# Designs tried in a protein design run: designed miniproteins, single chains, continued (5). Part 27

Each design is a single chain, and the fold is of that chain. pLDDT is the mean over its residues in the fold that is shown.

## One batch from the design tools (miniprotein)

Design m16972
Fold by ESMFold2-Fast:
Structure m16972 (fold): chain A 68 residues (1-68)
Amino acid sequence: MEEAIEALIERLEEMKMEKEFIEKVREYLKEIAELTSDKPEDMEKARELAIEKGEELEKLKKELEEKK
């Protein structure tokens, strides 16, 4: 799981995404990974959380793009 998170972060860095956005992605992915590691029943919650965090990241990305 850590390797998958780092791979995504590396991709975002290659795309020249803002550091603030990259840091948020890393934190959210770690939270999701912790849920999926501990309990099978939390897998559905992790997916739902991923959707919510994905929407938050989408908004942040748009806000950062507006600044440019």
Scores: mean pLDDT 69

Design m16973
Fold by ESMFold2-Fast:
Structure m16973 (fold): chain A 60 residues (1-60)
Amino acid sequence: MVTVTLTFKNIRSLIAAALILIGELPEAEIKIEGLTLTVTVPNDPESLELLKKIEKEFGA
């Protein structure tokens, strides 16, 4: 398991990212605090690449 912390510019971006993660990685553990989203995912290339794409598209 890999834990990544993502920071967002606004709540809309955070909600969009969270919905994508819940839909694509239902096994992921998600914690939301302010504009920060902490995600724990399997240590596999597909999960890590999805996190990377979300960070690039929605991240601060």
Scores: mean pLDDT 79

Design m16974
Fold by ESMFold2-Fast:
Structure m16974 (fold): chain A 89 residues (1-89)
Amino acid sequence: LLELGERILKTASEIALELLKKHLGEEAYQVMELAMEAVFALVSHKDIEKALKLIDEMIRLAEETAGNDEKVQKKIKELRELKKEVEKL
């Protein structure tokens, strides 16, 4: 669980950095907040359902704000693969 949480946080931080480069600082901050909540739900509470919902919110926010950016799309795809790993728990 911890290793999976670390991978989620890393991928989310890479999305947030790409948003920050686009001057989308508020959205970058929201992605990081959702990521921390998802990791806390997964690792500390073992709340798979809540972690999945928070990951979906991160994906949706990134797609709505910068879904046309190839780098953001690649990181969203990586986050979707991590979501599938969480679903298998």
Scores: mean pLDDT 87

Design m16975
Fold by ESMFold2-Fast:
Structure m16975 (fold): chain A 74 residues (1-74)
Amino acid sequence: MLSKEELLKRAEEAFEKLLEDAGKDNEEIQKVAEETLKKVKEAIEKGESEEEIMRILLEGFQRIGLLQHRAQQA
């Protein structure tokens, strides 16, 4: 399992990369990324389990994927 600090770092890096590739064309993706990172930071501060933190991350990435798919079909 990743440490909570590694999870946060990887989340920040992954969302930064994703925003560089797709977020500039879609403000909704940017908002979801920011909300997901905020939830991850809050969960870490509250001492939530690594499993819960990973769940928040995966849900955020899934939401962004759906938004990106919808934008391509519009």
Scores: mean pLDDT 74

Design m16976
Fold by ESMFold2-Fast:
Order: C-alpha cells, then structure tokens, then sequence
Structure m16976 (fold): chain A 68 residues (1-68)
C-alpha cells in the first residue's frame, strides 16, 4: 500500500492510502475509510493509525508530507 499525509492548513490534515484506513481516536472511537480521511491535527497526534492492519508511524512519512 501507499500512504501520503497532506497538510491542508494549520489545523487540518488528510491521509490518503491505497489500503483501508483505520483511525483509533484518543476517546477510543474508531473511524474506517477507504481512499482518504480528513482529521484535525489534534486528533491525528492523539490517534493510532492503521493501513490494512499495519500500524503507521506518522514520523516515518517524512518527505511524503505534502501541502495543499
């Protein structure tokens, strides 16, 4: 699978992937999406992100961070 993090603005980010995106928020809520999901930066920092069942380290994306 491929993963991109897109910074839309200072408070909003988008995660795009060819795999199934699962986000576990700080409050334990789970969001499932295909293709892309838009999150607040605060939610992203306090969430666990999985693509096709594999946990993603946001810091590992590095140069795959794009700005819109």
Amino acid sequence: FEVELIVIDENTVEIKSTGKIEVILEDGSKIVAEGSITLSRVDLLNSEIYIDGKKIDINSLGDNIKYK
Scores: mean pLDDT 75

Design m16977
Fold by ESMFold2-Fast:
Order: sequence, then structure tokens, then C-alpha cells
Structure m16977 (fold): chain A 68 residues (1-68)
Amino acid sequence: MPSDEEVDQLSLRIRQLGDLARRHLSPEQFRQFQEEVRKIVSDFMEGKLTVDEALKELDKRLQEALQS
């Protein structure tokens, strides 16, 4: 079960990356990024990913989308 601190850390990163995604991605790329974020959050909340792993996956998905 993730801690409140880990949930807050992930939520903050999602807000930061979401802001960048809205500014730099097409509507289609942004939709794909949002779906990837939902999967990562689900896996994190189910205990399948650590906070560090979830943060790395979020950063990776945005980097891949920005290079499209």
C-alpha cells in the first residue's frame, strides 16, 4: 500500500508532466499520454510499481511522446 507521501509525490509529477504535455503534444498524442498515465497510476495504487518506478515510467512516456 503506497504511503500518503508517495501518492503526493506521484500526483505532483503527474501535474507537472500534464502541463508540459498540454503545451507540446497534439490532441491525439495527449490522449495517448493520458491513457499511459492512467495505467501507471493503476499499477502504482495496486502495489505493482514502486513510486520510483512509477515516476520513471511517467518521465519515459512523456519523453517518447515528445520525440514523435
Scores: mean pLDDT 84

Design m16978
Fold by ESMFold2-Fast:
Parts: C-alpha cells; structure tokens; sequence
Structure m16978 (fold): chain A 74 residues (1-74)
C-alpha cells in the first residue's frame, strides 16, 4: 500500500529530527517518499512546502537543501 501524504510528512519530520540517522539515510528516505508521490501533484506540492519550511528553520542543514533540490527538479 502506498503511504498517504500525511504519513509521508509525519515520517519525513520524524526522520529529519532523528539524530540516529545519517545524512545519507535521511536523503535515501526522502528519495523513497518522492518516488511514492511522483504521480500525485498535490502530494508533491505539500512535500515541497514542508521541505521549504524545514530549510527556512535549518538554513545550515545541507541535507535539507539537497532534499529541496531533488523535489524542485520535479
């Protein structure tokens, strides 16, 4: 079953806040979420908005900047 947009958002927020995950693991999880919503423009816009908000809160976080770059390419 494909995860809902709300589930993806909750998982992404949890993953970003999880200090036990490496930067590479966070990017990998984000790529999986992006793949899950690639055919849903509303979900992509919600995910993009969330990533932009996280980048604004953590402007020195290169992982979040990489996530924003990946989603903006869609």
Amino acid sequence: MAPSTAEIIQDLVAAVQDKSLSDEEKVEKFKAYLESVKDDPDALEQLKSLVKTLVKRHPDDEVLKKMLELIESK
Scores: mean pLDDT 73

Design m16979
Fold by ESMFold2-Fast:
Structure m16979 (fold): chain A 82 residues (1-82)
Amino acid sequence: AVEEADRAYAQGKLDEAIELFEKALKENPSADIYVRLGELYLLKGEYEKAIEYFKKAIELDPSNQRAKQLLKVAENILKIKE
């Protein structure tokens, strides 16, 4: 399930990757899937949605350094642009 989503992400098929990760998330919620969704929304410029997903990843796994780093990046982008 996740492999198909990762393949779409690697190919730059952002909307397809989002749909596949959202489907995977409904079947088996994981911090890694939330991080991937946050990354995809960052690439689309949807910073608020990206922040929401990174926060969900941290809720599931408070030790997830990638989610914490990307949350800080997304929050800083919003502060600079607003």
Scores: mean pLDDT 82

Design m16980
Fold by ESMFold2-Fast:
Structure m16980 (fold): chain A 62 residues (1-62)
Amino acid sequence: SLPSPELVEATLQLMLGILYEKAGDYEKALETYRRAAELSEGVDPQLAEWARKKAEELEKKI
């Protein structure tokens, strides 16, 4: 079976968030991680938790 569209989009958002974070764009990284967490909440709880923790970490830098 193919992965859900929500999971595919969530993983793409996570990769984008990592790229923004490496570029020093913490505000965009934060928004992107939050979106990833929302998209993965019902389909991959571990991924959602990871994205939430990344968002919490970035909030301390902004």
Scores: mean pLDDT 82

Design m16981
Fold by ESMFold2-Fast:
Structure m16981 (fold): chain A 71 residues (1-71)
Amino acid sequence: SSEQALEAYNEGNTLFFQGKYDEAVKAYKKAIELDPSFEKAWDGLGLALTQLGRLDEAKKVSERGKELFPD
């Protein structure tokens, strides 16, 4: 549900601000699984992957997000 996606996204943000980037990635991925149209969760995932130096994965997330949200 959208409520569960928002919950997972908020958890991801909390983990991100705590510097727990690996755990933040998992939470943002869960938000996207629950609501693939949740644009902010895609943004959060890309940022968390960038913080981890997982730049190839961050690029793929950015490219997929641009495909899903072209405007």
Scores: mean pLDDT 85

Design m16982
Fold by ESMFold2-Fast:
Structure m16982 (fold): chain A 58 residues (1-58)
Amino acid sequence: MSDGLIRTIAERAGLSPATVRRIVEAIENAPNGTTQREIAERAGVSVAAVSRVDRAMA
């Protein structure tokens, strides 16, 4: 994963790079079909934060 990509997502989502990295790592380690709620619990963040990262990656 590129640090430059994490920084770009953080700027678009209005989150810290550290928070984005946690969410992205949770997504990469999650089984297919994992919900945003389950990713939020795994990353220790709100569902809104996961949604912002998902939208920023689109």
Scores: mean pLDDT 79

Design m16983
Fold by ESMFold2-Fast:
Structure m16983 (fold): chain A 70 residues (1-70)
Amino acid sequence: TSLELTVKNLGPEITARLLLAKGIQYYKEGKYDEAIKYFKLAIDVANQTGVAELIRKRAEELLKEAEKKK
């Protein structure tokens, strides 16, 4: 799948950042279901490595906020 190839090519830290950024964009647009999807993906990718700890925490915070909006 495209996600696995992205992690392989860019690394998990850059991939997690891109997924977080896309989630934030959907959140700002009021597309909370899409935002939740991307925040969960960012958390999942960040959990593959400890170096993305801040991205994981930010994605977890924003996931909770997006879920409150549903």
Scores: mean pLDDT 80

Design m16984
Fold by ESMFold2-Fast:
Structure m16984 (fold): chain A 56 residues (1-56)
Amino acid sequence: MTMLERMLETVRLRKEGYSQREIAERLGVSESTVRKMLRAYETNPIGIENAKKLLA
């Protein structure tokens, strides 16, 4: 999976109520990476949603 796909999955799992630790374990990344991905989405959610169209 690309970094963008991991970021979208991270946001989805967070919305479902999973903790940063649980998301990190599921995706095989560190909790700090999960935090960075969530922060990026908070800063530019529209840009990330638009990127889904390119990934599809």
Scores: mean pLDDT 72

Design m16985
Fold by ESMFold2-Fast:
Structure m16985 (fold): chain A 76 residues (1-76)
Amino acid sequence: MITDEDILRGIKRLKEATKKALEHYLKKGDIEKAKEVLEKAIAELKGLLEAFPDSPVRPEIEAAIEELKAEIKKLE
C-alpha cells in the first residue's frame, strides 16, 4: 500500500526531476518541451489527488500543482 511517506517522497522526487528537466530545456530554448515537462508533472500530481483524496498530505500535492501551473504561466 502506498503510504503518506511514499507520497511525500514521490512529490519531492518529481519536483527535483521536473526542475532539472525544465532548466535543461529552457537553456536550449525549447519552450514547448519545457511546457510538456510541467504538464506531465501536473498530470502525475492530479493522479495522486484522485487516488488519495483524503490523504493528510493532500495540501502538499495541491501546493505542488499550483507551483507547476505558475511555472507554465511564466512560459506563456
Scores: mean pLDDT 81

Design m16986
Fold by ESMFold2-Fast:
Structure m16986 (fold): chain A 102 residues (1-102)
Amino acid sequence: MVKVRVYKGTLENPVLIGEFEVSYDASVEEIEKKLRELAEKAGIYDEELIRKAAEKIKELIEKEKPDEIIVYLELSEEENERLRKGLGEDAVEGVKVSAYRR
């Protein structure tokens, strides 16, 4: 199995949302479901962003067969400012996915 760790925020200030495990033959739909469950707990409801992240995770699993994948759901400066004001909003601009083998 491959471990997927999901973070939000910037690389300098990451916030761990959670972790899940999938098999190397897991479908995009299975990955998307698990990722969505974690993202929703963190107040992220952008289905298009979650789907794109799941597709990137699947691609990395097939190409690299890693032991671990780290996903960063990056926020815009505007979203970071809203979070600092204690507002939980569901808009995020981007995603970064990285594969690790150790």
Scores: mean pLDDT 67

Design m16987
Fold by ESMFold2-Fast:
Structure m16987 (fold): chain A 57 residues (1-57)
Amino acid sequence: PSEAEVLGRLAEHEFTSLGYPEEGRRVGEEVERLVREGRLDAANELLKQRIAELQAQ
């Protein structure tokens, strides 16, 4: 798989392991899209923001 696919799957797995499979699927798809577009900083910021939101609960 491409780097975008791997990073998207890793993001999905992280959220799924935390008990949020639906959120993981959405975040994984968005991360894959951003990485495919060459927007690595945006993908990283999205992932950090979503994880921080879950941890704030």
Scores: mean pLDDT 81

Design m16988
Fold by ESMFold2-Fast:
Structure m16988 (fold): chain A 67 residues (1-67)
Amino acid sequence: MKLTPEEAAELGRLLHLASQGDEAAAERARRMLIEAGVSEEEAERVVKSALQGDGSVAERVIHRLML
């Protein structure tokens, strides 16, 4: 399934907050990824990478979901 530009912007914001230690934002981002058609395992991997400060994985996944 594909994200709208508004959904992609919200997901990016949540993942950025997660990278700053916001666990609630991380959980919301995980749910949003799963609702967009990402597997639970891939969503967890994206969130873990963001929590470690690596936003590049999140950016690639969001870009893919917008195509």
Scores: mean pLDDT 78

Design m16989
Fold by ESMFold2-Fast:
Structure m16989 (fold): chain A 98 residues (1-98)
Amino acid sequence: MSVEELIEEAKKLLEKAKEALKEGKYDEAIDLLLEAIELIQKALKQPLTEEQLKEIKELVEEILKLAREVLKGTKNIARAIAAVVRAIGLLIEVEKLL
């Protein structure tokens, strides 16, 4: 999968996660956010332009924001914390590459 395909799929997963969150489907939102994190991790293992790194940073910041919102409403606290921690780790990794 190309970096562009990974970024596009991650964006689609984030839009689905936002919709799931609006519907109170916290477990579905967590699953979608964790899948988006995995796609971004795969993208970061490939050669990236500065433009792609900035786009990934924006996606990771959105994932972190959504994961924090899920954490406030979910009964599955451990998985929501895992998403927050993984998103913070990705943000640090992206900042090192910028």
Scores: mean pLDDT 86

Design m16990
Fold by ESMFold2-Fast:
Structure m16990 (fold): chain A 62 residues (1-62)
Amino acid sequence: MDVDKAVQILVEEGGLSREKAIEIVQKILSSGGDLDTAVKILVEEGGLSEEKARKIAEKILE
């Protein structure tokens, strides 16, 4: 995962602050970086819908 690109996507498409985007990216990396866990973190920490969280997670993790 490109951390800088993931942060930018979360800010631009997720509507998150840069500080919150960095925190979320770090949590995803610390959790092993699987898609379902990333979606859960984006919903719970980012306040995103499951559909939007999944699209963003797929872009940053592939």
Scores: mean pLDDT 79

Design m16991
Fold by ESMFold2-Fast:
Structure m16991 (fold): chain A 64 residues (1-64)
Amino acid sequence: SPELERLELELLVFEIALESTRFVAERLRALGTPENLALAAAEEAVAKELEERIEELRKKIEEL
């Protein structure tokens, strides 16, 4: 199904984005300055939003 293929591609893109966002957050935390810790917290918030979107995409795929 073209719809299934599109959703699976979107899932892949969001999973890659999540991994990249987590990597950046961990590196910012390792730098340890107050500004970098604030930036790490912002990236962790983005990661949480990506996790929620991934869960919703997985549910949509399961319903097809």
Scores: mean pLDDT 90

Design m16992
Fold by ESMFold2-Fast:
Structure m16992 (fold): chain A 69 residues (1-69)
Amino acid sequence: MMEKKVIYVGVEENGKLKLYKLTMETQPSGKALVLVDHPKLPKKWMTLVEAFEALQEAYPTAFIARIEE
């Protein structure tokens, strides 16, 4: 059974806070993968660490704002 969570990452763009949605799915192996809804990131499943590092490359102050199960 697929367990899905939604993670929102906060970033600052032009002095405004924006939230980007990450859809997380836990694989049967226990590995969590995320799909990032962001125009500059590839539309493929990746680890949360890889996704967050990619977002921090563009937005050094990016932070995890909210996690919904």
Scores: mean pLDDT 74

Design m16993
Fold by ESMFold2-Fast:
Structure m16993 (fold): chain A 62 residues (1-62)
Amino acid sequence: MEERQRELEELLKKAQEYAKRGNEYERRGDLEKAAEEYGKAAKLGKPVGDALDEERERERRE
């Protein structure tokens, strides 16, 4: 609906994809690459998580 919501959705999707890649590398025993992908997911996921918490609060109050 809002352009910012679409951007947050894209960031969340990217963060989930990186986390999935990290899981795959971890399952394969490539811990170094897993750590890189998890790091990317965490970096993208933090602003999305913060924004989602704010959205949930506003939906409940508005």
Scores: mean pLDDT 69

Design m16994
Fold by ESMFold2-Fast:
Structure m16994 (fold): chain A 77 residues (1-77)
Amino acid sequence: SLEEALEEARRRAGQAVQAARADPAATPAAHAVVKAFGEAVRAAAAGDDEAALAAAQRAIALYEALRAAFPDIQLAA
């Protein structure tokens, strides 16, 4: 659902920020995750649920790419 995707994207955006704090090399990838989540929130606020879902899913996919690129980063729960 859109609600579940937005909540997961929000969680992943927070974890991306933590990753960038742990390793500054992750900053551009973390910025991409946060930007996509921001797009999802703005689309949802505008009533564009389809665009919001797509942006939330993009944020999640970008976070998975960040984790694959930086497998040794330890994140707080």
Scores: mean pLDDT 88

Design m16995
Fold by ESMFold2-Fast:
Structure m16995 (fold): chain A 90 residues (1-90)
Amino acid sequence: SAAERKKELIEKAEEAYEEGLKAYMAGDYESAVKYFEEAKRYYEEALGEDHPEVATVLFNLGEAYEKLGDYEKAEELYKEAEERVKKFSE
């Protein structure tokens, strides 16, 4: 069912997000980016691209890119997160 598919996607997103946080805390920022990108894709499919959970993952991606020294990419991700939250709040 659609509800079962949504639940499966959320569970996969949560698992990827947790793995991303663990990688980030370990200082493996390249792996953190990969896991957060995976979590973003699953949350977008399950909840829609403007959902607050997606915005949260975009902020975590921004933090990981700052740690990698890519400040321009981090700023882009933070702005994207703010924009998506605004669209959800409309």
Scores: mean pLDDT 89

Design m16997
Fold by ESMFold2-Fast:
Structure m16997 (fold): chain A 55 residues (1-55)
Amino acid sequence: NEVIRRVIMHDLELSEEELRELQKLSKEEIAKTLMERKGLSERQANATAETILSL
């Protein structure tokens, strides 16, 4: 879903390359990365990781 992909990139200030690299990781690894680099809560990071993997 291109619209959701662009929204996530804008909200989290991710480049297209960064998003592609995240999509190669497990849900756990994506959530950890989002918590550490973007300051998301555990709940938000898990929800966002699931969305990224569903793109």
Scores: mean pLDDT 81

Design m16998
Fold by ESMFold2-Fast:
Structure m16998 (fold): chain A 66 residues (1-66)
Amino acid sequence: MEKKLEAAKKAAEEFEKENPQVKVKVSLDEDGRLHVFVSVEGGSQEETTALTQELVDKVKAAIDAA
């Protein structure tokens, strides 16, 4: 669980470096589910959704590799 959170945070940091307008927040809920929040400065709902999907794909790949 903790290793997955660390891998997810690392992937999120890399994504933020590639997309400086994007702010990512990664957290765990009470059930140990990973939650990823994406905020885009001046972004539309569609842009936010697309960037969230791209981040989720990267986070999933990082977790699978860990």
Scores: mean pLDDT 74

Design m16999
Fold by ESMFold2-Fast:
Structure m16999 (fold): chain A 55 residues (1-55)
Amino acid sequence: SDEELEKLSKELEELGKKLSDDEVQEIVAEAVDKYPYDKLKTAEYALELLKEKLK
């Protein structure tokens, strides 16, 4: 849903501030490549990758 996507996008933006722009771009590209036609799954996977990178 749009509401879920917006919530995930805000969380991605906040966590992304802890990484370089290049690292964020790579993570987003990997997520889009894995789920190219599902915005919600792309956002969820990108969030997982960001959390893993920060740990």
Scores: mean pLDDT 79

Design m17000
Fold by ESMFold2-Fast:
Structure m17000 (fold): chain A 61 residues (1-61)
Amino acid sequence: MEKAKEMMELIKEALELLEQGKKQKNMEAVRLSMEAIGYAAKGDIEKAKELIKQAKEKLEA
């Protein structure tokens, strides 16, 4: 697994979720997306994926 590439893809996905959360005024989705960016940048891929999933759930609710 190319860890650096996966980190960049997770950061990109989290940035898209952050923009959606801002548009919907969903503070939980914004917070989760920001945390996901932080963890992806640190290389914590599993935690970043979990936070991205939670952000998606908040945007779909």
Scores: mean pLDDT 81

Design m17001
Fold by ESMFold2-Fast:
Structure m17001 (fold): chain A 107 residues (1-107)
Amino acid sequence: SKEEAILALKHGLENIIKSVEEAKELVEEGRLEEAKEILKDTIKDLEKLLELAKKNKVPQEVIDKIEEAKRHVEEAVRLLEEGDAEGALEHLEEAIRKLKEALKLLE
């Protein structure tokens, strides 16, 4: 049902926020390779949540926030590959903000 899909989407978003926060801590500790592995898995999880949201006709504003968060996570991975930990942290903070905004829209 749509209600079950919304609950799954909320739980998925909460789990992804925790994963991004964990990756942020790893970046702050200089553990960049471990952070990248978590973030690559996070991108796959975001893709699955986007498919769930689109299939269940979730409002476009929620989908847009999740897509924005995914772009920030992808940019953070690229910056970590270049050794730019500070730039990566800024994008991870923005991703967390966008995911929290998506959660607020889901009531």
Scores: mean pLDDT 91

Design m17002
Fold by ESMFold2-Fast:
Structure m17002 (fold): chain A 63 residues (1-63)
Amino acid sequence: MSLREQGQLALVKGQKAYQEGNYKEAAEYFRRAAELARQAGNDGLAATAEKNAKEAEEKYKKS
């Protein structure tokens, strides 16, 4: 499985965890997706995943 495919899978898993209210798990998946996307040279996916990770982190840190 390519780094890009692994990054996309991590993003999908993060989105599912976020929808289920598991914000800490979502943030972890989004951080993983951002790292994999950077390694694959996918700056757009990396930026999206990093933004989503920050949003999820804000939710679980305040609640």
Scores: mean pLDDT 82

Design m17003
Fold by ESMFold2-Fast:
Structure m17003 (fold): chain A 71 residues (1-71)
Amino acid sequence: KREEAEKLVEKGKEALDAGKYEEAVKLFQEAIKLDPEDAEAWRNLGQSYFKLGKYEEAEEYVQKAAELERA
């Protein structure tokens, strides 16, 4: 449900703010499984990958978020 996805996004943002980047990735991936059109979740997944030094994956997910925000 959308409410469950929103909770996972909030937990992911908390993990990201705490520097727990691998945990943030898992939380945002779970949110995207529940709501694949949540641009915020895709953008935060991209940011988490940037923090892990995985720039190619980060760019891919940020582009996905931008596409969804325009749709």
Scores: mean pLDDT 84

Design m17004
Fold by ESMFold2-Fast:
Structure m17004 (fold): chain A 65 residues (1-65)
Amino acid sequence: MVDEVIELIKQGKYEEAAELIKKLSDEEIKEISRRTGVDLEFLKLLKEGKSPEEAEKETLRKLLE
């Protein structure tokens, strides 16, 4: 599943990636962040059920705090 999520992220398919991310552990999410360069906070928000658009806005807000 981690490799499937990474391929979806590379293709820009964040909605499909988010459904798989909900099934992953926190350690698997950290691995995806390290291998793709995607922000860990963004991936955690996707796991919590936020849409990609909402996760991006909240991640940017937290980075400015």
Scores: mean pLDDT 80

Design m17005
Fold by ESMFold2-Fast:
Structure m17005 (fold): chain A 96 residues (1-96)
Amino acid sequence: MEKAIENKDFETALKEAEKLFKEGDYESAAAGYNELLSKLSKDDPLRPKVLENLGQAYLKLGRYKEAVFLYEQSLELDPDNEKAKENLEKAKEKLK
């Protein structure tokens, strides 16, 4: 029984996590994205974006298996997301 968070609160938290990512604090950014995912319903249209952003944070942390999993989950919800598809290929290449 998860309640959807309000768009205003979500946007503020998302921007904070994105700022941490831009500053190179990938661990804190990943924690912020995980917190956002815990508050979003499975049907929330913002879920694929948060999954993609979390995948990018794990990619930067060298956690390639986790990044692959997150990009695959994002693409299951938004199959036409070219950026997520390209990042998935990059993460898979790092595992070879």
Scores: mean pLDDT 80

Design m17006
Fold by ESMFold2-Fast:
Structure m17006 (fold): chain A 89 residues (1-89)
Amino acid sequence: SLAEAYSLRGNLYFNQGRYEEAIADYTKAIELSEDPNEQATSYYNRGNAYFELGRYEEAIADYSKALELKPDFTAAADNRALALERLGK
């Protein structure tokens, strides 16, 4: 799908340390996907990109969205907790 193509390119940007471009592609993947599991993964991946940029409040918001869509998403819960620690919360 087009959503999957954006998600895959976002992952490639993320692996290159190009976090702003990764965020843009994950945002497109979220907008184009109608599958809650795909959306949860894209929110989680965008949260990780925000985290790498030190944008912890935005990372927490995205991890929280991933957990709304997939409550058993352990990686999102763990990374949200880490982002909260980075904010001193």
Scores: mean pLDDT 92

Design m17007
Fold by ESMFold2-Fast:
Structure m17007 (fold): chain A 60 residues (1-60)
Amino acid sequence: SLPDPALIEATLHVMQAALAKRAGDLETAREHYRKAAELLSKVPQYRETAERLRDEAEAL
């Protein structure tokens, strides 16, 4: 099966968030985690993952 475009986009945002955290740019990291969470929240099987990403953004 082909990858879900939303899953690919969310994965790229998670990677960008991780890089921003390493650089100390917490505001950019928060924004990317929030974008990933929003994308995954639209897919029922990723709802729990979306909640965890939202929690990570709020913890920053």
Scores: mean pLDDT 84

